Designed miniproteins, single chains, continued (4). Designs and how they scored, part 31

Each design is a single chain, and the fold is of that chain. pLDDT is the mean over its residues in the fold that is shown.

## One batch from the design tools (miniprotein)

Design m13055
Fold by ESMFold2-Fast:
Structure m13055 (fold): chain A 82 residues (1-82)
Amino acid sequence: DVEELVKAMTNEEIVKLLQEGIEAGLKYLETKDEEAKEKAEFGDLLAKALAELTDPEDPEFQEMYRKALELQGKRFQEELAA
């Protein structure tokens, strides 16, 4: 479970994976690369698990989570345009 994985990780490791997920999502929107899509989906799951397991008021984690949600919204709009 992603939630159990997040509990075992450092904050730096979690932020790195969220950043990788965001970057992969942007690549997927541009290239439609299935590997990038999978990585972006994993990043989204990490962002949700992070929101549940860390201090919701931590500005660094909130900023990463916000960016992940914005990316999800952009992907949804792109899919509607297809």
Scores: mean pLDDT 62

Design m13056
Fold by ESMFold2-Fast:
Structure m13056 (fold): chain A 72 residues (1-72)
Amino acid sequence: LESIAKRLELLEKYADEKYKPIFAKLKEAVEKKDLEEVEELVKEILEDESASESFKNVVKNLYELVKKEMES
């Protein structure tokens, strides 16, 4: 979880300005181990038509890592 939180922080730093609030909420949800909130925030990014496919793929990979860590 710590490494995932740091990864989220790095993505927030390099993400477009409009995504920074969503990434901040993702970090908080990960720290709370709230998988449902993480899923909702990821879905919000994936449904954004202006987001690039490469960015969406990175977000999907991050969600899979978070899910795997929280299942343990």
Scores: mean pLDDT 73

Design m13057
Fold by ESMFold2-Fast:
Structure m13057 (fold): chain A 72 residues (1-72)
Amino acid sequence: PLEVKVTQVDTPLSSSLGTKLVLEGASREEARKAAEEEAEKGARENPGKFSGATVTDSDGNKVNVVAVTVEK
């Protein structure tokens, strides 16, 4: 069985690794959920590899998330 692990990170992700989104009118919590969703999707599509997302909310706050699937 595959488990998806999601971690918030303070380090900006490279353009080759991560998806970058801007959510106009979104709260920081909404940006966080969007980042986690995008990172999980990428990790599920590429098992065993890191997938990342950076989402910027309406106030310019960035949320960086990395996800990876691991086999138990």
Scores: mean pLDDT 73

Design m13058
Fold by ESMFold2-Fast:
Structure m13058 (fold): chain A 87 residues (1-87)
Amino acid sequence: SKAAVLAEIDRASGILLLMATAGDLTPEVVQRQLDRVIATAPPALRDQVQALGDQAIAQLQASSDPDTQKDIIGEWALQVGRLVEQG
């Protein structure tokens, strides 16, 4: 259901924001959380969710600043949430 995917996005973004704040945001943590969101997404949306995830990973790899990382995570969560609500 859309509600289940939105709940998974909220859960994943919460973990990523917590890890960014703690200075513990690793590529492995990011990939694991994004993979779970992709797996929860409806099959018809998975390619688009994957593309938004890949964009977020690339942006996070370009910055070690926690505030910038939190902005990237927030923007990713907003974009994926809007995609799921519209599908």
Scores: mean pLDDT 87

Design m13059
Fold by ESMFold2-Fast:
Structure m13059 (fold): chain A 103 residues (1-103)
Amino acid sequence: DKKAQEEVQKQAKDLREKLDNFKQSLFEHSTRSLFFLKKQSIEKQSDIDAYSLLIQASQAKTLEGFKDLLTEAKKRFPENEEIQNLINYALEKISLLEKLEKL
């Protein structure tokens, strides 16, 4: 059905736009968090490393690269609840997009 194909394409486009917007927000948030940690002389190397990796993820040129860096961050920084929530949000949207693109 042509209408069903158009609906799937629209949903995939909407998810790509949401991921692009989230990727930009992730860059801005992670950059601010890293600046805050450095300014306050808070010696949490794990948090510095975590936000640095999220900045790298947000700058990935491919969806696969973004997913791989988020998956690495999820494994390396399980104790940071804020970072885990951000990663899980992005990975959920990526999973939905991958399912739609298989249709």
Scores: mean pLDDT 82

Design m13060
Fold by ESMFold2-Fast:
Structure m13060 (fold): chain A 104 residues (1-104)
Amino acid sequence: SEENLEKLKEEFKLRALAGVDPGPYALILANVLKVLDPSKKEEIEKILEYAREAFEYRDQALKDAGDPAVRAEIEANIARYQADVASRRALGEKKLKELEEKKK
């Protein structure tokens, strides 16, 4: 859906601002989707375009980082992304621990 594409676009920007190139991940997603549903060609092309745009967005943000406000925004976005990743990791570890206890 368009809503899911927009969320993916924003995720790619956040990843790029955190110093992670979303390109390789986008390429994997595009190739998987292409195999599973080739009718979504337009969405596949959008995923790849958004990943390239996110990388360019990061490079531009780094050039603009001479402004303290821009630098603070980049740091805030990085911190938010790291917190979200840590939260998802903790949920995964909690589920693994619950499975381990059920094995007893």
Scores: mean pLDDT 75

Design m13061
Fold by ESMFold2-Fast:
Structure m13061 (fold): chain A 109 residues (1-109)
Amino acid sequence: HMAEGERTLALTRAGEERDYKRFQERFNRTVKAIEAAKTQEERDAALAELYAEDPVGFKGYLLSQARKLGKELEKIDPELGKKVYEEATKAANDLFERMKAAYERQKAA
């Protein structure tokens, strides 16, 4: 049996896990599309689609992945974990800017 508060918390957590899985599935789909792409236009289209659905949520997803990678490596080497987290965060921001630029190019066409 569960108290009413426990059921409410479980539903909230289920929602967060669902959103995380949706972002992961979208990211994996975009990676596959880019790997299959033969032209820059096809790559830009895949990046623009990923950006268009939820730019803020997707940026949050990328930053959360950087944090997870950093924390896993911190268990082995704290200095390396911190450095990888900082570099991955920069890479996530650079990817987000590239996605935004691709979206703007496609929208202008």
Scores: mean pLDDT 72

Design m13062
Fold by ESMFold2-Fast:
Structure m13062 (fold): chain A 66 residues (1-66)
Amino acid sequence: SPAERAAQALIDGAGVTPENARKAGEKAVQYARAGDPVGASKAMAEGLREGGVEVDPTAPPIAPLP
């Protein structure tokens, strides 16, 4: 599902825990379905931040930390 793909990107890109990644991915898909791509991007960035990655909420996902 789109939410699972979004969650996997957070896990692979930032080491976000599966539970937090799933919640962020579901929220991002809900925003996208409502026609709010900025809200979807912010939800993904908040997921990255919860995984310990500092991210601008409007920026695309960055490479994982070493």
Scores: mean pLDDT 67

Design m13063
Fold by ESMFold2-Fast:
Structure m13063 (fold): chain A 74 residues (1-74)
Amino acid sequence: MSPEIKALQDQIDILKEQKKTASEEQKKILDQIISTLNDLINALKNKAPKSVIDSLRSKYQGLLAEYVKLKKAE
């Protein structure tokens, strides 16, 4: 497995652990992040165009920013 795919998989595992103690609103965002990371892993495995990969990375970063804001509000 490529180092990038391994790092993304490890990140999914960390987020799944965080989900165990998360609020219901935090769980919603965490599920979206996990889904986006799985889409990114699949895009990388299938050698998707750079534009698709960049779009998924941008979506992931946006969801992380939303999650951080939610954690500060709760």
Scores: mean pLDDT 85

Design m13064
Fold by ESMFold2-Fast:
Order: sequence, then structure tokens, then C-alpha cells
Structure m13064 (fold): chain A 89 residues (1-89)
Amino acid sequence: AEELFKKGLEAFEEGKYKEAAELFEEAFRRTLEEEPLDVERLLRMAEQYARAAEKAGDTKAVARAIGRQLLAVALRLEAEDPSIAAASA
């Protein structure tokens, strides 16, 4: 995941925003499946993904990407800590 994120940052700095967005998305997917889950890294990846999509000129994709990534993170956190659901009941 880190290698893909690093490549995404390099692509972003080179102005290759579409390529950067694709690399950030792949890095996010891989990190989401890792144990333990690095939430801070996932949030950073989601932010960079959104920025890359915005720079690429796809504002609708930015909104969809942010929504999907944040939802995935929330669902993953609930799966890791069932006590959160229990405390709410």
C-alpha cells in the first residue's frame, strides 16, 4: 500500500492527476484490507484521492470518492470495535 501511495504522490507532483487518483484509490483499497487498520493513513489517502480527482476536473467523482471511502472506513471501524455498537444500544 505504501509504495502505491508514494507513486501517487509522485504522479500528483508531476501533474498527472488522473494517474495519481487511480494510484491513491488502489492504495486505499489495499490498506482497507490490512490488519491492523491504519485509519489515519486511510483518511490521508482519501483526502489525496479527492484532491487528485479535483485537479483532474472531475468534481462529481471527488464527491463520490470521498463518500465511498469515508463509508468504508466507518464500516471497517465498526467491524473492528463491536463495543461501539454495544455502547449505543
Scores: mean pLDDT 70

Design m13065
Fold by ESMFold2-Fast:
Structure m13065 (fold): chain A 68 residues (1-68)
Amino acid sequence: SAAIEALEAEAGVTLSPAQRAELERLYAETGDAALAAQRYLESLGYRLPALDGRLTPAVVALLRALSV
């Protein structure tokens, strides 16, 4: 979706098709791409200090570590 594509551009990452599919699913549930990214990271076992829909440097760094 345009929202997940905007998230990739803002974070400076390229997601795999599987990562994008899970983020699209979470985006459909949350209505917020940054919150979807935070929930995706939590589903992988990362514990974030807040689930507030902010693209913090920590969230961006984790997304970059997982990107292609």
Scores: mean pLDDT 78

Design m13066
Fold by ESMFold2-Fast:
Structure m13066 (fold): chain A 71 residues (1-71)
Amino acid sequence: MKLTGIHLKIAVAELKKALPDDPRLDELLAKALQLPDSFELSEEDAKRISELMKAKKYEEALEEVERVLSR
């Protein structure tokens, strides 16, 4: 499954819903919104984020999203 800039924006929105009080989420959402919709995550990064979200390990998923967006 291709995880694109759109999917990353959705993932950050879901993280904000799960962790509403985390101050990192507003910065990460702003960074995600600046990505082109054609932005592609590596298959490895996409799988890690997806598996962490599915397991409800939201803090770990947030750390992976932050790492990807720090480029």
Scores: mean pLDDT 74

Design m13067
Fold by ESMFold2-Fast:
Structure m13067 (fold): chain A 67 residues (1-67)
Amino acid sequence: SEELQEQINEIINNTDLSNEEAAKQLVKLIEENKLDQTQTNQILNTFSIQKGVSMKDLTNILLQARR
């Protein structure tokens, strides 16, 4: 869990990644680790706050990332 939290934090704080690229990496990490809805919501909320992206915009980015 600590290693997973570090990976999530690294993706969110990587200034070289666009919001779309970071979202794609987070979606992959969530799927590979089979995270529950509570864990997923916590990650998305952190992303929204740290990147200054609204939850509505983040939802749209994630839908595009899963195509």
Scores: mean pLDDT 78

Design m13068
Fold by ESMFold2-Fast:
Structure m13068 (fold): chain A 95 residues (1-95)
Amino acid sequence: KPKVSVEADKEVKKGGKLKVKVKVSGSDNDIEVIVSAIGGDYFQKDSKIIKGGSEAEFEFDVSKLKPGDIIKIIAKAISKDGNESQSSIEVKVIE
């Protein structure tokens, strides 16, 4: 079963871009990494296929959010055999 970890800055400035790094363990060749950024009425999702033991970077536009909003970042890794793992982190929007 692939293990996923998600890394992002704890804070992002209003009008900025949120960068998210996802690392996946294991040796599976094709792992689908799906990252969702969720906060209030805000929802963005992106996906990439990567190899186990590698990482992927995702970028989300948070320009429509206001200071004090919390964005939940959920990273999900799915192998071809349907094995799934998930990790999450919260990011605060600041001025």
Scores: mean pLDDT 80

Design m13069
Fold by ESMFold2-Fast:
Structure m13069 (fold): chain A 81 residues (1-81)
Amino acid sequence: MDDQLRQLGDDRDLQGRQLIQQQDFSGAGLRFSQSGLFYWQSGDFDRALQSFQQAIDSFTQAGDLQSAQDTQDLLDNIQSQ
């Protein structure tokens, strides 16, 4: 496994959770989306799927339905390949 990519995923997940505590749901969505990409690149697909779902939920809570839809489309493309 690429330990550096997994650690970057963990760092972004932590930042996303911190932004949720600050009620910055838009920022949290971006960090969870980045976390999902790092986990996907590291081969940890289960964590990647969880991170993308947290990004969708965070963008939806922020009222950013476009970013939520864009993240869902990205997730669907990854799962279809």
Scores: mean pLDDT 85

Design m13070
Fold by ESMFold2-Fast:
Structure m13070 (fold): chain A 65 residues (1-65)
Amino acid sequence: SAEELALLKQQALQKATEEADKTVKKIYEEYKDDPELAKKLAEEARKEIFEKTQKEVAELEKALL
């Protein structure tokens, strides 16, 4: 159903946001002596997390449609 899909999408996005925030914080802590590298790694990590979530959402759409 559209309502079920909307809930699953919200849940996936919330999880992705929480994981991204946690990962970004960890990267900045580990690479505090190189803020330029920390920024690059944080941006790459965020991209990977949200790309994975996008694929999960696409799979859910295929399963429920």
Scores: mean pLDDT 84

Design m13071
Fold by ESMFold2-Fast:
Structure m13071 (fold): chain A 94 residues (1-94)
Amino acid sequence: KLDKRIAKIEEKIGKLIEAGKSFEEIKRLLSREVKSIEELRKLEPLIRQAAIYLAREKVNEEGIIDEEKREEVIKEYLEEADAFIKELEEELKK
């Protein structure tokens, strides 16, 4: 059951990304769908990958060519993703 739940959540995240949805919508989906610390741990790599992907889309949209500025935006998205993961983890521990 767990692996099937993770696969469905991954599919939903992928569909949101394909539809051009924001990281805020991905966070809302995860807050609704993730029910345990174990599920969250299995999804952490995907959450970070989604943040990196969206950060790269943003820098491309804004025409940012400078590599250091691109990495700075990616870092900001990853920091937001890590903060969200910690927040959701604390909610699930209650």
Scores: mean pLDDT 84

Design m13072
Fold by ESMFold2-Fast:
Structure m13072 (fold): chain A 132 residues (1-132)
Amino acid sequence: DRLERARQTLREAAETARETAETTGRNLTRLTNALNSGDEKELKKIMEETAEEARENAERLRAEADRVGAVLPDSSDGRLLVNQLLATADLLEEAARKAEEGDVEGAIAALQTAYNTALGALRLAEELLERL
């Protein structure tokens, strides 16, 4: 059933976006706390862990965008969801790059934007799921 496949794909997109938002929000809190503590060794460790998780989440978001695009190719809302998932992936890769360069402020800014974009993708996926 085409409708059942669309529902499953949207549920998986919502779950991926939710997990991405939760992980990104957690890393934002950890980085902000480490920065405020002045512990440079802890900050470096958290930045390395954040970069690794951000790259893994970016890969998952791109795979999910491909699935959404394949299942909902004729939908303007499907295209918007694909774009939001890809934008979140790009922001997470930027956050990873900034963290690897030691740019803590840049990493936090990219993660904050990625967090908001992931929440937008989650909301859109859930709204689309309710309309099907």
Scores: mean pLDDT 90

Design m13073
Fold by ESMFold2-Fast:
Structure m13073 (fold): chain A 72 residues (1-72)
Amino acid sequence: SAVRERMLALVAEQRPIARAGLEKNSLIMEEASKSVEAIHYAVLSVVDGGSAREELDRKNAEANALYQQALA
């Protein structure tokens, strides 16, 4: 649409700012994921003795492998 074409032109002007924001968000997300994973494993170890953690790890690895395969 005409509105979409106009928005793309405006995005080109904002691109350097948007990219800097994305890079910071990516780093924050990585750090947050590590913290959440550590807390999750600690809770599972105390509450369930680790069997639930093994199943969660397996499912996450399988999902990631399928996602990578779809991108290839």
Scores: mean pLDDT 54

Design m13074
Fold by ESMFold2-Fast:
Order: C-alpha cells, then structure tokens, then sequence
Structure m13074 (fold): chain A 61 residues (1-61)
C-alpha cells in the first residue's frame, strides 16, 4: 500500500467513525476497529497516531 492509498483508507475509517458516533452503533464501531487494526502495521508516524486515535474513540462507543 502506498501513502495515497493509506490516506484514502484512513479517510474512510474517519467517515465510519463519524457514522458510528452519530448513530451510537457498536456494530459500526467494531467494524471500524477491525479495519483500522488491519492497516495499523503498514502505518508510521502521524498516520499511525491518527489511526490509533480512531481505534481509541471507536472503543469508547
């Protein structure tokens, strides 16, 4: 995965998290966590920190 592809995936994760928060859907939140955990090993620096924050917020739903 190149950086542009990773950024697009992260954007989709952010959208999923927003939907999960708005609808208070644990199911959507769990799907966001699973997708985020799948890409986490491919991330470094700021992108990794951003995805870790997405996972943290999704776990709080």
Amino acid sequence: LNEEELKKIIENLEKGLEIAKRERSKTIALNVIKDAEEILPHLKGELKEKVEEIIKEAREL
Scores: mean pLDDT 82

Design m13075
Fold by ESMFold2-Fast:
Structure m13075 (fold): chain A 82 residues (1-82)
Amino acid sequence: MTLAELEGMSLEELAERYKALAEEINKGLEELGLTVEELDKAPEELKKKLEEAIRLQLIGMEKKMATEGDEEEKERFRKLLE
């Protein structure tokens, strides 16, 4: 997914996509006999899914901070997504 697509998603949509990716990552790791700590041994496709899941978390946190958090925290998260 593109960054623009992720930024356009609601918090609920971000959570659902994160859940789906987390299940795929966990299943992929189990099928390979790997743990989250052994991600360096995982195939590139699985690493790509993990990076996408991390991006979903960061965007979701930014959206939450926009409604509840301090302005400085919102700006900090925004810069992390650049």
Scores: mean pLDDT 70

Design m13076
Fold by ESMFold2-Fast:
Structure m13076 (fold): chain A 83 residues (1-83)
Amino acid sequence: MRVGPQPQALALRAGDVVELTAPAGQRVRVTVVDLPPGGTVTVSNADGSGARTLAAGDTWVSEGPRAVVTATAPALLRVEAVP
């Protein structure tokens, strides 16, 4: 999924794995808007480095223009490209 400077809503289902791509020279910002109790969202750089588990209200920024997001439950994210 390509992300731009305008925030986009991303609805995930349980077991979804989504690759996010920002423009060259930019990074991906992920914010967890909604996540049910017991659900997890895991984010990482495209090579799997920097992996972090996010809770509702958390934000994360990739090191490069690509990121991978995995959800164990239905989740609502806000995704955007940042400098």
Scores: mean pLDDT 83

Design m13077
Fold by ESMFold2-Fast:
Structure m13077 (fold): chain A 101 residues (1-101)
Amino acid sequence: SAAAEAEKAEMKEEYERALARLREDAVATLRELAEEYRREGKLKQAEVAELMAEVAENLETDPERAEEAARKAEELGKEDEEAGRLAAILAGALGALLAEK
């Protein structure tokens, strides 16, 4: 239970940080995040961030492309635990931002 509580607190902090960063420019922020992960050698996390940028960019103009990008991010998350954690956080934060409009 103590470990589960610590993980929940960490996820909430990551979610709140992502939400704050995305509020100004979701696409630019997600692409910057992808570059940060690439610099750290975290290639699967970088790919998830790029796919989430594609979701944000295409939501209004090409919803089928946005859905396909979201699906690919979810599939990457099934192959790598840290990539899956990132995909969940970014999807939640992006969804919350869209609901604020």
Scores: mean pLDDT 80

Design m13078
Fold by ESMFold2-Fast:
Structure m13078 (fold): chain A 68 residues (1-68)
Amino acid sequence: SQKLVDDGKKYLDQGNYKQSDIKLQEAINKGAKTTSDILDYMSDSSKGLGDKSQSKTLKNYSKMMKKK
């Protein structure tokens, strides 16, 4: 599961938002716990794909999971 998250971040860093989203969804589907890092990566990929509303929603969920 962690490898899929790492692959998702790698694609995000390359600007390949579609592949990033696919890898992150695969990680969750295979039982990876939804962490603030995964939500941040999914937020960034959604923004890159033009889904600004979904990006904001995912970023807010990430903030809720982080202890300040």
Scores: mean pLDDT 80

Design m13079
Fold by ESMFold2-Fast:
Structure m13079 (fold): chain A 93 residues (1-93)
Amino acid sequence: MSDEELLEFKMELFADLMEVANANDGRLSLDQFLAVLRSRGILDPALLAAALALLRRYSDADGQTITPDQLAELFRTEEGRALLRRMMAERAA
């Protein structure tokens, strides 16, 4: 998988997440994030659980919501990029 394909997937995923956040006062619940992933064909329960665990480390103090800026920061990390690659592989399967 190329870095260009990863960037395209990241941008498309971010656009979907931004649409949901804008409808919800600039924030996403973890359930809304999972719904976006499922709509993109990411259905593996283990991968969804890994995504939730990583998001909780970047979520607000309540552990329930995340902003698009916090998501952008997460996806700049090595762990966030590894998660995106796993999600793309699941979608392609």
Scores: mean pLDDT 76

Design m13080
Fold by ESMFold2-Fast:
Structure m13080 (fold): chain A 100 residues (1-100)
Amino acid sequence: SEEKLKRIKTILENTAEALVELAPYLTDEQIKEVLKRLEEIVDSLPEEIQPYARSILEKLKAEIDKLKRKTITPEEQERVRIQADNLLEGTKLILDSLIA
């Protein structure tokens, strides 16, 4: 449905925005893992949404690439890592429910 496609687009945009906010606090290795997981989520989406989803992913990669890493405590870094993991898992669950 049109409402379903609009919801998928909104979820992808919100996820990308949240990941940009978290990215300065993640290591390069963690960012690579986050982007890989998001790419796998995008690859699982229906063909009709693929071009839009891929454009969001490419914009996200470009935005993250421009960000400088910020220094935080190891405890804060672990919390940000968990936050990113929870965000991706939540995004996957919601998108899977919409495309099933």
Scores: mean pLDDT 85

Design m13081
Fold by ESMFold2-Fast:
Structure m13081 (fold): chain A 74 residues (1-74)
Amino acid sequence: SQELAEKVNAVLDELSALPFSEAKALLVSLGFSEETAEELARLLVDPSLLLDLPEDRAYELSTLILEAARKLLE
């Protein structure tokens, strides 16, 4: 729904405002592996990195970021 998308975007804005180390630690606390949390934290700090990735990889990582946002809304 549009309301869920707005809530997810608000959470993503909050995550993108965090320092890399805090974003990574939060993602690990949500159940992501340290390797995945590091990759996602890099993208949250610098979303432009998604534009340099192959489409399949960008989609995969974007999906994981959305899953993280949804976990924070629980």
Scores: mean pLDDT 80

Design m13082
Fold by ESMFold2-Fast:
Structure m13082 (fold): chain A 70 residues (1-70)
Amino acid sequence: MQTQSRTVTSGEEARKAVEEMMSKAKVEQLVLVYSDGTIEVLENPTLEEAQKRAEELAKQNPSVTIVAVS
């Protein structure tokens, strides 16, 4: 099992991070951790779905940690 993680503070940064993570390996789960400790899990996401959700959440939160599980 391989994991990648990045902390992002903007929607643009989130979109780029997801693209780079998903280009390196097939992502089975994308875990989004918000600054308040709330966790959201996307299972077998498409690149478009993952980028859209991560971008939306990064715009609404001061920081989001993105963990890609392969």
Scores: mean pLDDT 79

Design m13083
Fold by ESMFold2-Fast:
Structure m13083 (fold): chain A 93 residues (1-93)
Amino acid sequence: SHDEVLDQVNAQVSRAAEAMRRDKGLPEESRREILSHMVEAVHHASKGDYEKAIEHLENAKKIVEENKDQMSQESYDEITNSLNDAIETLKKS
């Protein structure tokens, strides 16, 4: 159901946000931009616009990839895996 999809995406995005909060190497500007895309993704997913939600998650992932050398490997892996999980959840729905 849409509610189950939204619950899963919220959990996956929250996991990514927590991993970013723990990482001390990610630049503040990049962190704000990633969080902005994650907020927009959840907003669009809540409205049933899964295509726009995926677009925002992919943009968040791109910024994470661009900053991978500023982050710990553990944080990078947790963030990218969580964002990929959210994208996959939306694509299967």
Scores: mean pLDDT 89

Design m13084
Fold by ESMFold2-Fast:
Structure m13084 (fold): chain A 71 residues (1-71)
Amino acid sequence: SAARALAEKLLKKVEEISGKKLPEEEREKLIEKVEEEFEQVREWAKENELPDDTLSPSAKELAELLREALE
């Protein structure tokens, strides 16, 4: 999915910048969570006829989840 692809790209970039790799369990959990949340946003957008925003919701949710996981 687009959300999963975005989450994976952002996660890889964070890992490259920080020099730390998340454990596989945490990594997959974050990706799955972002994908799930993005689906909810897409459903809401369909009902309200909003533009399909692939980047912003996934990026925001991924950033928050990564912050929590890395704390």
Scores: mean pLDDT 60

Design m13085
Fold by ESMFold2-Fast:
Structure m13085 (fold): chain A 97 residues (1-97)
Amino acid sequence: MLEEQERELKELEEELMKEVEEALERGVEEMIEKLREAARELLERILEIEGLPEAERRERLAEFEAEFDAMVARTLAKYGSLEKLQERLDAQKAALA
């Protein structure tokens, strides 16, 4: 039972991470949005596995959304813009190539 849930969660994580990597090739904005969707889907699955009541799951997901939005806003403010963040990621890709 636990091993089956663990396998499903790992497969979901791998699938979502692939979507995030593909979105990064399209731009930082799309990557951020896909990362938010991926993290939300993983959290929702984890909360279901933990057997939390629907009301508590809804509350936890709402807290996640607020925290994620705040984190993104702080990160973008630190780098000045999406364009500057994209420039830094492009430089990192060039360094790895």
Scores: mean pLDDT 73

Design m13086
Fold by ESMFold2-Fast:
Structure m13086 (fold): chain A 62 residues (1-62)
Amino acid sequence: SAGEKNAEAAKKAGEAGDATGAAVAAWQIRLVGGGSEEKARKAIEAGYAGDAKEAAEWAVEA
């Protein structure tokens, strides 16, 4: 449930162009576990690089 909520938050951040918000949501997915660590890491990297869309895409799949 926490992973699903964070994935939804990442998607909304990506739609809004909020790269930082997408990175934060991906970080939360990484911390709670249960998803793909590799995809969560890619989402965090994309978010910190300012690519909100790519960050959201990876986070939703994590």
Scores: mean pLDDT 74

Design m13087
Fold by ESMFold2-Fast:
Structure m13087 (fold): chain A 55 residues (1-55)
Amino acid sequence: MPSLETQRLLLDAVAGAEEFLAERMKEKGLPVPQSLLDAAAALRQQAAELQQQIQ
């Protein structure tokens, strides 16, 4: 279903944005909160789960 593929792409995009924010914080010498890393990992797991349903 195209809706599942779109949902997976959105989850990957949000995870990528959170990963990018973590990298920017690191570049500025700011502490990267574990909650941000955990959130990105959770979104990646959800995207992988949806990918299994699409295939």
Scores: mean pLDDT 80

Design m13088
Fold by ESMFold2-Fast:
Order: structure tokens, then C-alpha cells, then sequence
Structure m13088 (fold): chain A 94 residues (1-94)
């Protein structure tokens, strides 16, 4: 289910990126790349708990920078916060 959640989040981020301004698009595509790298780590037999913890830390750091950028709309900030919450909920099930 960690793999399924990551694939779902990747798809949602790609769809949001199509409608996003240039700065938000760069941010969202960076998140997509991070997900792709962590999906490959899961495929290589990495512990799903460690992969989710690494992703949560990365996205929380990215969210902190996004919140300081006035060109990033609130809708994008809220979507990143939602994603982090979903990842934390999945981590609690492992």
C-alpha cells in the first residue's frame, strides 16, 4: 500500500502541475522526481517505513520553503500539507 499511495500521489502532483504557475510547477515536479526515486528504493527492497519517513522529512522541508514564497498559491500549499498527512497516516499502519 505504500507503493500504491506513492503512485497515486505522483499522479495527483502531475495533474496539479499541468495547471500550476511556473514556480509551483517546478516545486511539484521536484516532488514527483523524489517519489520516483523512492519508488525505485521500494522496488530494491528498502523498508517501506524508512522510505515513507524519508519522504515525509523531504516534503516537510519543501513545504517550509514553499510557505515563504508568495508566488506559490495557497491551493498548492494545502495540497502539499494534505499529501504529508496521508503519508503520515500510511506510516502509522506499518
Amino acid sequence: SAEELLKEIKEELLELAKKANLRSRALLLQMVKDIEELLEELKKGKDPKEVLEKMIRGFEGLLAYAKKDPSVPEEVIEKIEEIIKRLKEELEKL
Scores: mean pLDDT 86

